# Designs tried in a protein design run: designed miniproteins, single chains, continued (2). Part 7

Each design is a single chain, and the fold is of that chain. pLDDT is the mean over its residues in the fold that is shown.

## One batch from the design tools (miniprotein)

Design m4210
Fold by ESMFold2-Fast:
Structure m4210 (fold): chain A 68 residues (1-68)
Amino acid sequence: SSSRREALRRQSEQQVLDFIESYLQKEVKLPPSKARRIAKDLLANNRNITLELLKKRAEEIKEKQKKK
């Protein structure tokens, strides 16, 4: 049913968001609010979130942090 598909989709999206948020908080020590914003942006702009994509994004954030 449509309802069941929507529930599974939302659950999968939430799991991916939680993973990205946790990864960014752990790897680059971002505040939860900033990690969540980046996670939503990545999920919105990418159909498949890979570890390579997450590593690249973490490195970009680390470079910006060094320039403060």
Scores: mean pLDDT 75

Design m4211
Fold by ESMFold2-Fast:
Structure m4211 (fold): chain A 75 residues (1-75)
Amino acid sequence: SQEEIDREAEGAILLIKAIVAKQNKDVEGMLRVAEEAFERGLTDLARQIAEDALKMAKSLGDEEGVKRAEEILKR
């Protein structure tokens, strides 16, 4: 169905954006992608990206990033 194809395409694009942000150690970029995934109803993907962002934020001492990632994960 078109809805399945559209959702698969959205998920793939967001996953690529998350991988790029992760490679660049861009916590804010990862959190932005996680929020976008939630808005599009891709809840499992959003949680996965937020978990990766949380781990990275903790490793970088990014207190605001940790807080934002934890808020996303509690949704």
Scores: mean pLDDT 85

Design m4212
Fold by ESMFold2-Fast:
Order: sequence, then structure tokens, then C-alpha cells
Structure m4212 (fold): chain A 86 residues (1-86)
Amino acid sequence: SRKEEILEIELEGGAIETALAAIVVSASKIDPEFAEKLKRRADEIRRKIREALELAKSDIEKARELMEEIRREVEEALREFRKVSE
């Protein structure tokens, strides 16, 4: 159902936001300048998650497409974090 699809986006979005917050805190202990860049990227990803949730109410397919973009951006942020945390 549409409610189940929206709930899946809510759960995934919440998990991403929690993970990004933790990674920014971790990065700030290693490289504060990198942490500030990562924080700006995390804030942008959080904005896109909110957009996906609002979009899911009217157009679930477009919300899913935006979530795919968000996943790619998260993967890129995690790759950059791994390089700093080596």
C-alpha cells in the first residue's frame, strides 16, 4: 500500500540522518575542516530526504527516484569519510 511505501521512505530517511550525524561527529575528532564540508553535505541530504517524504504523499515514483539519488550521495559521502578515517 502507499502507506507502507511512505513508511519505508521514512524509516530509510531516518536511518540515513542518524548515520550522517554520527559520521559528522566522528569526522570532527579526526579532521575538523573535512567535518564542516561533510556537515554541509549531510544538511543537503537531509533537505532532500524531507523533499522525498513530501513528494511521496503525491508521487511515490518520483519520491523513489529522489531516494535513489540520495543513496548515491550517501555512498559518496561514506567513501570520502573512509579516506579521512584510514
Scores: mean pLDDT 85

Design m4213
Fold by ESMFold2-Fast:
Structure m4213 (fold): chain A 70 residues (1-70)
Amino acid sequence: ILSESNYLPLAQYAVERGEGIEQIVRSVDDIVPGNYKYILVNRKLSAEERAAIQKKNPKAKIVEVDVLEP
């Protein structure tokens, strides 16, 4: 889950790592079931939060990134 003020540095970080970004969302509730390639969050997720997101997006890779700037 990303804040708008930090999304660009995080997006650049992911691109440099070769991970790519399909969509940036502000909250878990904004994630609709689909075929996202990556879901980036700027904090650590609990096992339950990861499971809930993964259940809605089984093919997505969830990346926990505490680095908002390179």
Scores: mean pLDDT 55

Design m4214
Fold by ESMFold2-Fast:
Structure m4214 (fold): chain A 100 residues (1-100)
Amino acid sequence: VEAAIAAARALLDAFVARLSAALGTEIEYEIVSERGWEEDGLYHGEVVAEGTFEVELAGRRVRVTARITATAVLDANGELIEARVEAELEGPSVAEVRAL
């Protein structure tokens, strides 16, 4: 499972680097969870990070919080068979909205 976690972490790092380059800003992030498991001879790794960065919207600098989840699945030979990165973005003025 360590190799799958390492693959997920590498995917996360690559995603953050590309996003940082695309936005022209540094992204500060922290790993908040790592987990790995084996199922049917496949090794799964999941890494979740939370980060913050600033973007300019309508002439104002806005701080955005991102939750980034990277998932990797390796086969018995250590080959990457599935890779996924998902990002959720929240601004500081976004209130939690619940349908009651």
Scores: mean pLDDT 73

Design m4215
Fold by ESMFold2-Fast:
Structure m4215 (fold): chain A 66 residues (1-66)
Amino acid sequence: SVEEEAKRRAYELALERVARMANPTLEQVKEAVREAAREVGEELGLSEEKIEKIERELVDQVRLMP
């Protein structure tokens, strides 16, 4: 689905950006994830509700994955 593709692309974009940071904090990682989800979601024409859902899912993913 477009939502699953957006989530995947946002996660990959966030990881690429975080990899360029020196010693990133958890807050910086969460911010990178939210920014990436917003950018990709807007590019793909997703609704605000769908973008916010992807933001929450990715933030939860970085909290739960070691």
Scores: mean pLDDT 81

Design m4216
Fold by ESMFold2-Fast:
Structure m4216 (fold): chain A 74 residues (1-74)
Amino acid sequence: SFEELMERIREVLEELLENLSDREKVRELLGELQELVREFYEANRDDPERIEQLEELLREFQKRMEEKLAELKA
């Protein structure tokens, strides 16, 4: 369902943020994220509001990831 996919994507994104120092785990989680995002787009192709919700979630996590990576490199 929509809620189940959104929850799974959020869980993978949070786990990714917790494991940024583990290169192998990051690669694994990025693979899972790519598959979940693809499934979401396929399931919700005709629902622009749901696509917008996913895109907003992904933008927020991209920013959080960039900020955390900058801190780890400083």
Scores: mean pLDDT 82

Design m4217
Fold by ESMFold2-Fast:
Structure m4217 (fold): chain A 95 residues (1-95)
Amino acid sequence: VEEYARILERAAELLRQAAASTDPFDKEVLAGVAILALSVAYVAAQREGKEDIANLLKETLGKVQEAVDAGDFETAAEIARQGAEKLRKLYEEEK
């Protein structure tokens, strides 16, 4: 629960840093690391049978990749942030 939410929060932080960077290379590196982290989290959730988390991560990853490909790092960061909030809500009842 907490681990997957933290990965999405870290991805959002990296994408915000990419948006704030003036160096195109730094933007690509930061966004690439965020996308890799989300991809690894998705595979882990699938292997653990956590279907709701896996589906949320897959949707979030796809939207983040689309925004990054469009050069919209601020939108990518917001998508990852919203993904983290949705994931935390999924587990609020399982405390």
Scores: mean pLDDT 82

Design m4218
Fold by ESMFold2-Fast:
Structure m4218 (fold): chain A 98 residues (1-98)
Amino acid sequence: MKEKLEEYVEKLREAKKKGLKEFVETLRKIMKETKDPEMGKEIHKEFLSIVTGEPVEEAVAWHRRRAAGEEPRTEREREMLARLEEAALAEAEVLAKE
């Protein structure tokens, strides 16, 4: 399991360099290929880590804050919540086309 997760993380990192659309389309492709719910959860946590540039636990905490509709109070908070919102909107657009 861990070795396959690292392979998917590398694919996500390379896709991010090409832009947000490619990054999200790569996430969706990986999620379709795995079909393992637990692996899917781990991949999505790593995706959040790549989106925020934060460690997985911190990225998950930022994602929960965005989901709760928290207002950003600092420039750092604004940047983190904006990155997560852009990623969520891109993910929704890709899902709508499936």
Scores: mean pLDDT 80

Design m4219
Fold by ESMFold2-Fast:
Structure m4219 (fold): chain A 77 residues (1-77)
Amino acid sequence: ASLTLEETPEDREKIEEVERLLEELRKENPEISDEAAEQILARAHAEILRGTPLEEVKERIRKAVEEYLPAVEEAKK
């Protein structure tokens, strides 16, 4: 490819997918702060660039979101 490819097309696609996943998780869990979301996303980006499988990165994001939630049982319904 003759265009600027600082990241592989595969890495960009994975980054886009994890960004969407985090956005969806934040809609379900609005108590997640912007700061926490940014930190989770930064770690996911680093792992993708290291060649970590997408499925593993997605699982780590889900776990990180769960760890940031205070006991939401009472707040949710």
Scores: mean pLDDT 71

Design m4220
Fold by ESMFold2-Fast:
Structure m4220 (fold): chain A 116 residues (1-116)
Amino acid sequence: MKKKEEEERKLKEEAEKKRAELKKKIAESDAKQQAQLMAQELFRHMLYGAPLADLGAELLIEALRNKKSVEDLLLSMSEAERQALIDQILANQLDVLKREAEIEKRSKELIKKAKE
């Protein structure tokens, strides 16, 4: 029980650190760099089935249909729409990390069993 609480605490601390670092990178970035960072975070949500996965998939499909990148679509958004999405990306860092840790754990167990 104590070990699981310690792991949850570490995930929360890591999420806050990543949130602060990402917020700083976004603040120091131009609009094109912000769009690239946002696209990377949306793809991460898609990979782990996190809260923004459906939005990420919708943007990817729209980009492919229009022969554009996800970054190009994000750049076509208003500043207010981009800021709202940035806020959602920052808010969901803990959920992404929790899902990433669980998938990584299961992946390592599968690889270990395959080598046995």
Scores: mean pLDDT 80

Design m4221
Fold by ESMFold2-Fast:
Structure m4221 (fold): chain A 70 residues (1-70)
Amino acid sequence: MKLSREELQQRIQKAVNESLEIEDTEEAVELLRKKVTEILTEAGYSKEEIDEIVTELEKGVRTELERRKE
């Protein structure tokens, strides 16, 4: 199923926000990876595109959560 760019961004942002509510960094990153992968797979993205997007978002979430631990 193809999502609009706006709908895709909104669903990804929701997944990021939900992950940032998790105190454990590794659990937060795992949840983010799972949710974003499901969203992008449903949207018809390729495995390569999904890996690139997930990697970028994981880095951002990990950085923010590590900052909060300091």
Scores: mean pLDDT 78

Design m4222
Fold by ESMFold2-Fast:
Structure m4222 (fold): chain A 99 residues (1-99)
Amino acid sequence: DPEEIKELEEIRDEALALDDKLVENPDLSDEELEEIVKRAEELLKRVLEILKKRNSKVADEIEKSIEEQEKKSNLSLRDRARSLVATVLNLVDTLLENL
C-alpha cells in the first residue's frame, strides 16, 4: 500500500531525528527527554496500527511485549527514550523491508 509506505517513511524520518537529538545532546533536560518519550510513544502507536492491518496477531504480541518490558523497567528517562526510539526504528525498518 503506497499510503502505508509513505506514512512509515514519515515515521522513520521523525524517529531518526529523535535518535540524532539523543545522540548529539548528552545534556538534555528531563523536560526535553519527556517530550522525546511522548513523541516516540505517538510514533510507536502509529506503527502498531499499520502492523495490525497487516498481521494483528504479531502486532498484539509486540504490543504485549512492550507493555511487559515497560512494567518491569527501572530505566532512566534517557534510557527509556532511547529504548522507545530504537523500538520504533526497528519496527518501521522491518515493515518497510517487507512491504
Scores: mean pLDDT 82

Design m4223
Fold by ESMFold2-Fast:
Structure m4223 (fold): chain A 64 residues (1-64)
Amino acid sequence: MEEKVRRYLEALDSARTDPEAGEKAMEELRKEAQKKNPKLANVYLQTAFDEALRLRRKEALEKL
C-alpha cells in the first residue's frame, strides 16, 4: 500500500476525533504533494483520497 494513501487515511480518521489534528495532518500531506509537483498538488491529493476510499471499500469487502 502506498505511504501517501495510508497517511491520508490516517488524517481522515484523526479529523473524526480531533478536527484540528486532522487538518494539521492533511496540511502536512499537502506540503509533501507541493514539494513533488506544486501545480498538480490538488490533483495528487484528490488521487490519494480516491485511492483511500477504494482501500476502505476493499477492506470492508474482505471482512465479509
Scores: mean pLDDT 68

Design m4224
Fold by ESMFold2-Fast:
Structure m4224 (fold): chain A 84 residues (1-84)
Amino acid sequence: MKEEYEKAIEELRKIADKLSGVAGETLNRAIEALETGSLEDAEKAIQEAARVLGKLRDSGYGKLADEAIEALQRALFAKRKLEE
């Protein structure tokens, strides 16, 4: 699980580097919550990131948004397993 978690975080950081403005900032906040926050903090940050990333589907960034949302969900799952 730690290896899967680290891989998901690396994928998220690469995606955040490709996103600018509010989407990139929101994704970086979700990564921070995953790395330093509680499970509740991470869940709330991921919900907000999914909302912001969902808007990118209409702007031609849909595949990148889907990849980010999938990686966020995988990271959250791994975080839950590591903290149990």
Scores: mean pLDDT 80

Design m4225
Fold by ESMFold2-Fast:
Structure m4225 (fold): chain A 80 residues (1-80)
Amino acid sequence: DEEEKKKKEEEELEKAYELRFESYDVDKDGTITKEELIESLQSLFGRSEEEAEAYFRSLDLDGDGVVTFEEFKEWMNSLL
């Protein structure tokens, strides 16, 4: 029962991540640019630009200047 409740919460959370990612991914190429992520973190979470940039640097594990959906999902899960 508790196990199934947690699983449903995780599935709903993952869908929320997908919806947020799609809203940031204007080009629908499967990546979020640094500028898009920073702007969204400021508007949705009230983070400062410096904080948002620091989070982006932590998320950009590949150092390619963009965030993939997998990186975004891992980061969001780490906040829980």
Scores: mean pLDDT 69

Design m4226
Fold by ESMFold2-Fast:
Structure m4226 (fold): chain A 89 residues (1-89)
Amino acid sequence: PSVKATLVEVQESGNAIITSLQAEVGPDQEIVTTLRLPGQGPLGTLAAQAVTGGRIYSAHEMSPENLALVKQAVAEGTFQVQVEARPRA
């Protein structure tokens, strides 16, 4: 099911994009984050648990080429982060 999530920050660290979210999730749920560019398939998907206070950090390692595409999309306002909650396995 969809959750209320706010993208707080996007950072670059080496060859990774780090997303910081604020989201309300249950204790038995995990968050799945997917990075997308317009007209392209997903660049990465990562399941992560909420940390204390509902803050969730996800690090998506990628090639330098994909990192450059993400940086351009952020600058153009076309970068997308999709957020879903699912039951923890």
Scores: mean pLDDT 69

Design m4227
Fold by ESMFold2-Fast:
Structure m4227 (fold): chain A 63 residues (1-63)
Amino acid sequence: MSKEEERRAILFVVGAVIKAIGDGRVDDAQRLVDLMRQYDAAPTEEEKRRLLEQAVRLAREVL
């Protein structure tokens, strides 16, 4: 994944968090935030990619 693709995926997840909060889906927003915190803490690029892909998948489901 390129750094630009990574940044756009992060922005997509952030947008989904904001929408989930606005829609009263606070638990879904919390799950997305928890995945992004795990992504930030991940020690390898492979683990970061897996966590970001999981967050994007969940973000699509909560939209």
Scores: mean pLDDT 84

Design m4228
Fold by ESMFold2-Fast:
Structure m4228 (fold): chain A 81 residues (1-81)
Amino acid sequence: SAPSPEEQLVLEQAEVVIETLREAGYEELAEEVEKRLAKAKTTDEIEQIVLETLLWLSEHDPELAARTVARLRELRRRAEA
């Protein structure tokens, strides 16, 4: 069966964060985030990992953080259509 719209959105957000990290050269951080996501069992846990990663980016690469947030907003907009 297909995941719920909420579950699908959370999974897509996590994937965008990982892709954005890899595109920017944060390969080791991307691998760490992937390992954490592999251990996550709930959407709440996945959301926490995404938020923690965005917080880290806001401190170390605020331009990348802003770009990532914009990509996540676009995903939400498309999910609502």
Scores: mean pLDDT 84

Design m4229
Fold by ESMFold2-Fast:
Structure m4229 (fold): chain A 108 residues (1-108)
Amino acid sequence: SSSSQRQKILKLVQMRMLLIGELTELWILYKQGKLSKEKAIERLKALKEEVESLLQQAGVSADTQKQIKDIFDELLKESKTMTPEEIVKKFEEMVKKVQKLLDDEINS
């Protein structure tokens, strides 16, 4: 129904705001010299769990949920060998990829 589609869109917008907010906060922490690699990884793990929960609540397709999970898992794996600045930059690239997948989901 149109009401169901509206609720899905609202949840996807909420997810976008969450991703942008976390990206902004990580850049602020980095610029303040307060972002360790361990702290960045911890925050990204927490963000992944919340995003996965919101995707399920929004009724996003299993294929899209898997793609977003795989993007987070790749970043978390690579982050172990990265500097805090490299983690924030890679997370910014990840946010752009996730936003495209969410746009494709809305237009499907």
Scores: mean pLDDT 86

Design m4230
Fold by ESMFold2-Fast:
Structure m4230 (fold): chain A 65 residues (1-65)
Amino acid sequence: MDEEEFDREVALALAQINAAIAVHLEPDKEKALEWVRKFVDRLVEKGLITPEEAERIIKEAEERL
């Protein structure tokens, strides 16, 4: 595997898992979304996911709340 591609796939999986955990464990919707946004924003800054992927994860989290 391409190591950069593998790191991106792992980052995407971790972002999706963290979004799901935040939605289930944080009863405050605003806090849950804030945790998801901070996490995915950091991954975008590091170049591990795209802004479009981050926005999708945030929207999916919002739909679950």
Scores: mean pLDDT 73

Design m4231
Fold by ESMFold2-Fast:
Structure m4231 (fold): chain A 108 residues (1-108)
Amino acid sequence: SMKEKEEAIRKAALLVTQGGLLAISASSGVFVGERTEKKGGPKSLVESQLKGAIRSAKNAIELAKKAAELMEKYKEYKEAQELKKLAERVEKKAKEILKEAEEKLKKV
């Protein structure tokens, strides 16, 4: 129904927004971890910051995937297509941040 579509679009928009914020948090965590390491800060603090970034990035990926899957059910609607593309961009960015955080964590 039209109401089910509108509810799904609202839910997907919230998932994409939360996913985007978690991706920003993950990117910030990688940046802070790298700066802590460059300043000779404790390895335990660098590890904690990078592990936090990994968790945020993984959560961002899950939320983005859920939003994209929800929008696939309504793919004939332009709004659903646009939200799916935005969710896919959030997922791609979060995966890049995840890879960077995991590579940096291995070097600590």
Scores: mean pLDDT 91

Design m4232
Fold by ESMFold2-Fast:
Structure m4232 (fold): chain A 80 residues (1-80)
Amino acid sequence: MLALVFEAKRDISVAARRLTQEALARGLPIEEVRRQLEEHGRRVIELVKSDPTATEEHIKEVEEFAEGAIRRAVAELEAA
């Protein structure tokens, strides 16, 4: 469980960093970055939920982490 949550957070963080860097380099719309990160986060959350040992608290932790990652990426792009 703990390893699954850690891996999910790492995956989301890496995706957010890569998409933010790509958007800054290419001038991608902020809305496009938000949409892609929301879709990616949804897939990662679905994988966590598919594990029968996953607790509601761990699922919520990953959901809140994904939301925070999107907010940070958007804020960084808006500041650029």
Scores: mean pLDDT 84

Design m4233
Fold by ESMFold2-Fast:
Structure m4233 (fold): chain A 62 residues (1-62)
Amino acid sequence: MSAEEQKAKGEELYRQALLAAAQGKNELARELSRQSADAFLASGIPEAEARGKAILESLAKT
């Protein structure tokens, strides 16, 4: 995947994670958030990497 494709994948996975959390599917939401963070970090884009780190911080808090 290109860097932009990894970033887009991260955005879509995070959107799905928020929807899962809203539905009470907390385990699925955590898994999707982790996958989102992994995609953002894999992009190599500094802004996307910052978002990935923020998502991991949120997961550590919950």
Scores: mean pLDDT 81

Design m4234
Fold by ESMFold2-Fast:
Structure m4234 (fold): chain A 71 residues (1-71)
Amino acid sequence: DHVEKAKAALAAGDVETAKRHVLKAADAAQRGQLSPAQIQQVADVMVELGLLSPAEAQAAVAELTALRAAA
């Protein structure tokens, strides 16, 4: 599970491993493969890594959740 591996790497301070796994999890989110809770976890890790601002993360979660509901 790329979300869990990203969280574990981030907790360990392994930023490069966390980035690799969170980007794979973000791809899965874009493909509709993640639950709303998992999409939120991906956004949270991306904020911690500085890849998204909190406002950008909130917008992305709302958009991906709406797309998933429409599918």
Scores: mean pLDDT 79

Design m4235
Fold by ESMFold2-Fast:
Structure m4235 (fold): chain A 80 residues (1-80)
Amino acid sequence: SMEEMEKKKEELKKRAEKLKEELEKKKKEAIEEASKIPDPELSAQRIALEEGVYEAFLTMLEWVLEREIEKLEKELKEEL
């Protein structure tokens, strides 16, 4: 039903928010570790890399969430 689909969408969104919070925490920890590198140039390069990697993970998470929502909507249409 539409109500069951909406509940599943909300559950997916809540799970995605928790994953985003964990990714942000890991990003901060990775940047803090990179900042401890004694070579300032290598430190800056590593910080930029870590920022890029976690930006990519956030983008992938959002993309996966959109695909999972689309899959739920398609399955509902095929069951009707």
Scores: mean pLDDT 81

Design m4236
Fold by ESMFold2-Fast:
Structure m4236 (fold): chain A 88 residues (1-88)
Amino acid sequence: MDLDTKLSTEEIFEILKEVFKEIYREEMPELSEEQIEELSEATAKLLVDSLKSLNPDHPEEFTVKEILDHLEKVLSPEDVERFRAYLS
């Protein structure tokens, strides 16, 4: 993983959505797939919006380092590692 690699907010959103779908399927197996999709999309949007608020001059893309620094403040280490698994 290259910390200087840039991801668009759309790419970050899609990765976060998939990460939270996995988390919610494991932690809340009683939820329907539709409920998991809705929660995951809402959570991903909140996190992307928080990233945009940190760099309003360039909200279209972020380095992997900037993303991870932000996520480490708001997510568990295990959830951050799930996000890292999507980075090639």
Scores: mean pLDDT 81

Design m4237
Fold by ESMFold2-Fast:
Structure m4237 (fold): chain A 85 residues (1-85)
Amino acid sequence: GLKEEAYKLLEELKKASPEEKEGIIRKIFELMKKLDEEEQKEIATELLKLAFEDETLKDALAKVLEEADEEIQEIVLESLKELVG
């Protein structure tokens, strides 16, 4: 399913070169648009956890997030607030 595809992309993101990270994040965000809010928050939380351990991923995420739909921006920011308190 779409959720399983998003998790596969998260696994690919862990192994990706710096040049590939932005493209993979864009694919994750496109899949997230097709998921419900609970699943969107779950995927966003996992993505944010990866970004906390990887400076290159954090930079790529910031760039892609600036280009993202407002819906995705809101979900990622909400998930970040819940994750950090």
Scores: mean pLDDT 85

Design m4238
Fold by ESMFold2-Fast:
Structure m4238 (fold): chain A 80 residues (1-80)
Amino acid sequence: SEAALEKLREIADKYRLSDEQVLEFAKYLAKKYGFASFEEIDEAFASLSDAERETMGRNISAYGYFDEEWKEVLEEIYKK
């Protein structure tokens, strides 16, 4: 769980995102790719084009809304 959060922060730091945006990242990627493991999330993000990464970084909140469904997904990501 801590390892997953640390890796998400590494990705966020690369794109200069806040902790809140890191959570939106996890939610967006989990939604887009299903119940992705932390490693799958990293690989999925790396597969994005430069334009897609810039758009996601700029408008991350547009891709997801925090709700009860995504709490379980985020918990799974953080635990794995």
Scores: mean pLDDT 52

Design m4239
Fold by ESMFold2-Fast:
Structure m4239 (fold): chain A 94 residues (1-94)
Amino acid sequence: MKELEEEIIKLAKDVALHYMEAVDNLERGDVEGARRHLEKALEAIEKIMELAPDNEAVKESVIQALNVMRELARKVGDEELAQRLDELIEKLKA
């Protein structure tokens, strides 16, 4: 269990890092760079969900992260990614 917690923490840090890089890229006008980093953040979130699918605290944190990423995806103009994030949020609430 401790090893699982350490892996989730590592993946959560990867999510935060890629989200910050996406924001930085967008502020510099690199829309494609922002999009790539959002995709990497989503990949890390998907791994977290695979490792702890029934953990309520992890689920709450993931939903919060997905909401923030969805707003950035809309600013980037990635409607497909924004829709994928919306669908994932609704699935997690169910």
Scores: mean pLDDT 83

Design m4240
Fold by ESMFold2-Fast:
Structure m4240 (fold): chain A 94 residues (1-94)
Amino acid sequence: DVELLEEIIAAVPEVVATLSAEEILRLAREAPEHPDDIRRGAARALANEIHREMNLDRPVSAEELAAYLASHSVEELVERLRELLEKEIREAEE
């Protein structure tokens, strides 16, 4: 739902600042089994966005995730996730 997605996106900067790439990928894998866990949801949203942007035919490695985060701003990632949320809202409305 929209409110949950907004909380998830808002948690992304904290996840990037406090967790290692390996921890982010671990939480992302756990997220589907913990739908109420905002922090796991944020890790999953982040990992999925980076995977999509890198256009890989395989899961993102911790080394690749760390390199991406070192070379891109978390603000740019948050903006892309907010664009996805806006699309979701438009799809939910007539």
Scores: mean pLDDT 76

Design m4241
Fold by ESMFold2-Fast:
Structure m4241 (fold): chain A 100 residues (1-100)
Amino acid sequence: SLEEKIEKLKEIAVEIDRLMNQAIEAYKKGDLEKAKQLLDEILSKVREFAEIAKEIHPELKDYVDEKLAEIQRIYNEEKDILKTVEKIREIVQDLLDAIS
């Protein structure tokens, strides 16, 4: 149902925020391998979020796909973990605002 999909989006958004906070904490402790693994998990969850968002709002498909491409570029090109997390967080917030 639509209601179940909206609830799933909220759950994934909370999980993404938790993973972002964990990645920042791992980075601050010097655990770069753990921070990188958490970024990979964040990217996976963002893709899952985007798929459900497109099911709820098929009219936003191109917008969501462009935001996913932007996140992928940031992940591939940004060398600073904190900047990567901050930029991805901003784009995830843009996606949440667009589907609200």
Scores: mean pLDDT 86

Design m4242
Fold by ESMFold2-Fast:
Structure m4242 (fold): chain A 94 residues (1-94)
Amino acid sequence: VDEIRAELRARGPPLTEALRAAYEAGDWARFAELLAEQIDLHIRYFKAVGAPEEIIEKLEEIREILLKERASPEALERADKLLEEIADIIREVE
């Protein structure tokens, strides 16, 4: 748990900054790749903390959508909404 939390703190900000840069540049393919990478980190985190299987399944579904649809606006919007929902749950628990 501590190792993955440290990894999230170290890798999170650079990934978030890269995601913002890709979004601002309109590079949706790069944005989807970076978002999938960030989701992989969160999947590892949730598994380490023993989060409910449903959260892990949702994250894995988002990753699959991003990898298959990449730059689809509908897929990205759906993924973003699910990520915000998960983030809110984490914030409420912490």
Scores: mean pLDDT 71

Design m4243
Fold by ESMFold2-Fast:
Structure m4243 (fold): chain A 83 residues (1-83)
Amino acid sequence: MEKEEMERAIQEAIERGEITEEEAKEELEALKKMEEIRPLLEPEEQEELSKLSEELRSLPRSERIERLNEWIEEFLKKKKEKE
């Protein structure tokens, strides 16, 4: 999805009471971090992200946000260690 469409979907979810403002903020931050790291992804890391995305499709929104943020943080730590 386009970033603007994802941001709109998050806002609509807040308005419907599906997620809290805190959860929405976490999801927006995760999307921002994802866009920042996307150009840095190696093919193997893109495969890991794709697998994670498939797993996240069946999870509640709050768990999806948590898992995505966790993966991003682990990715950044891994890149820091390689430097």
Scores: mean pLDDT 71

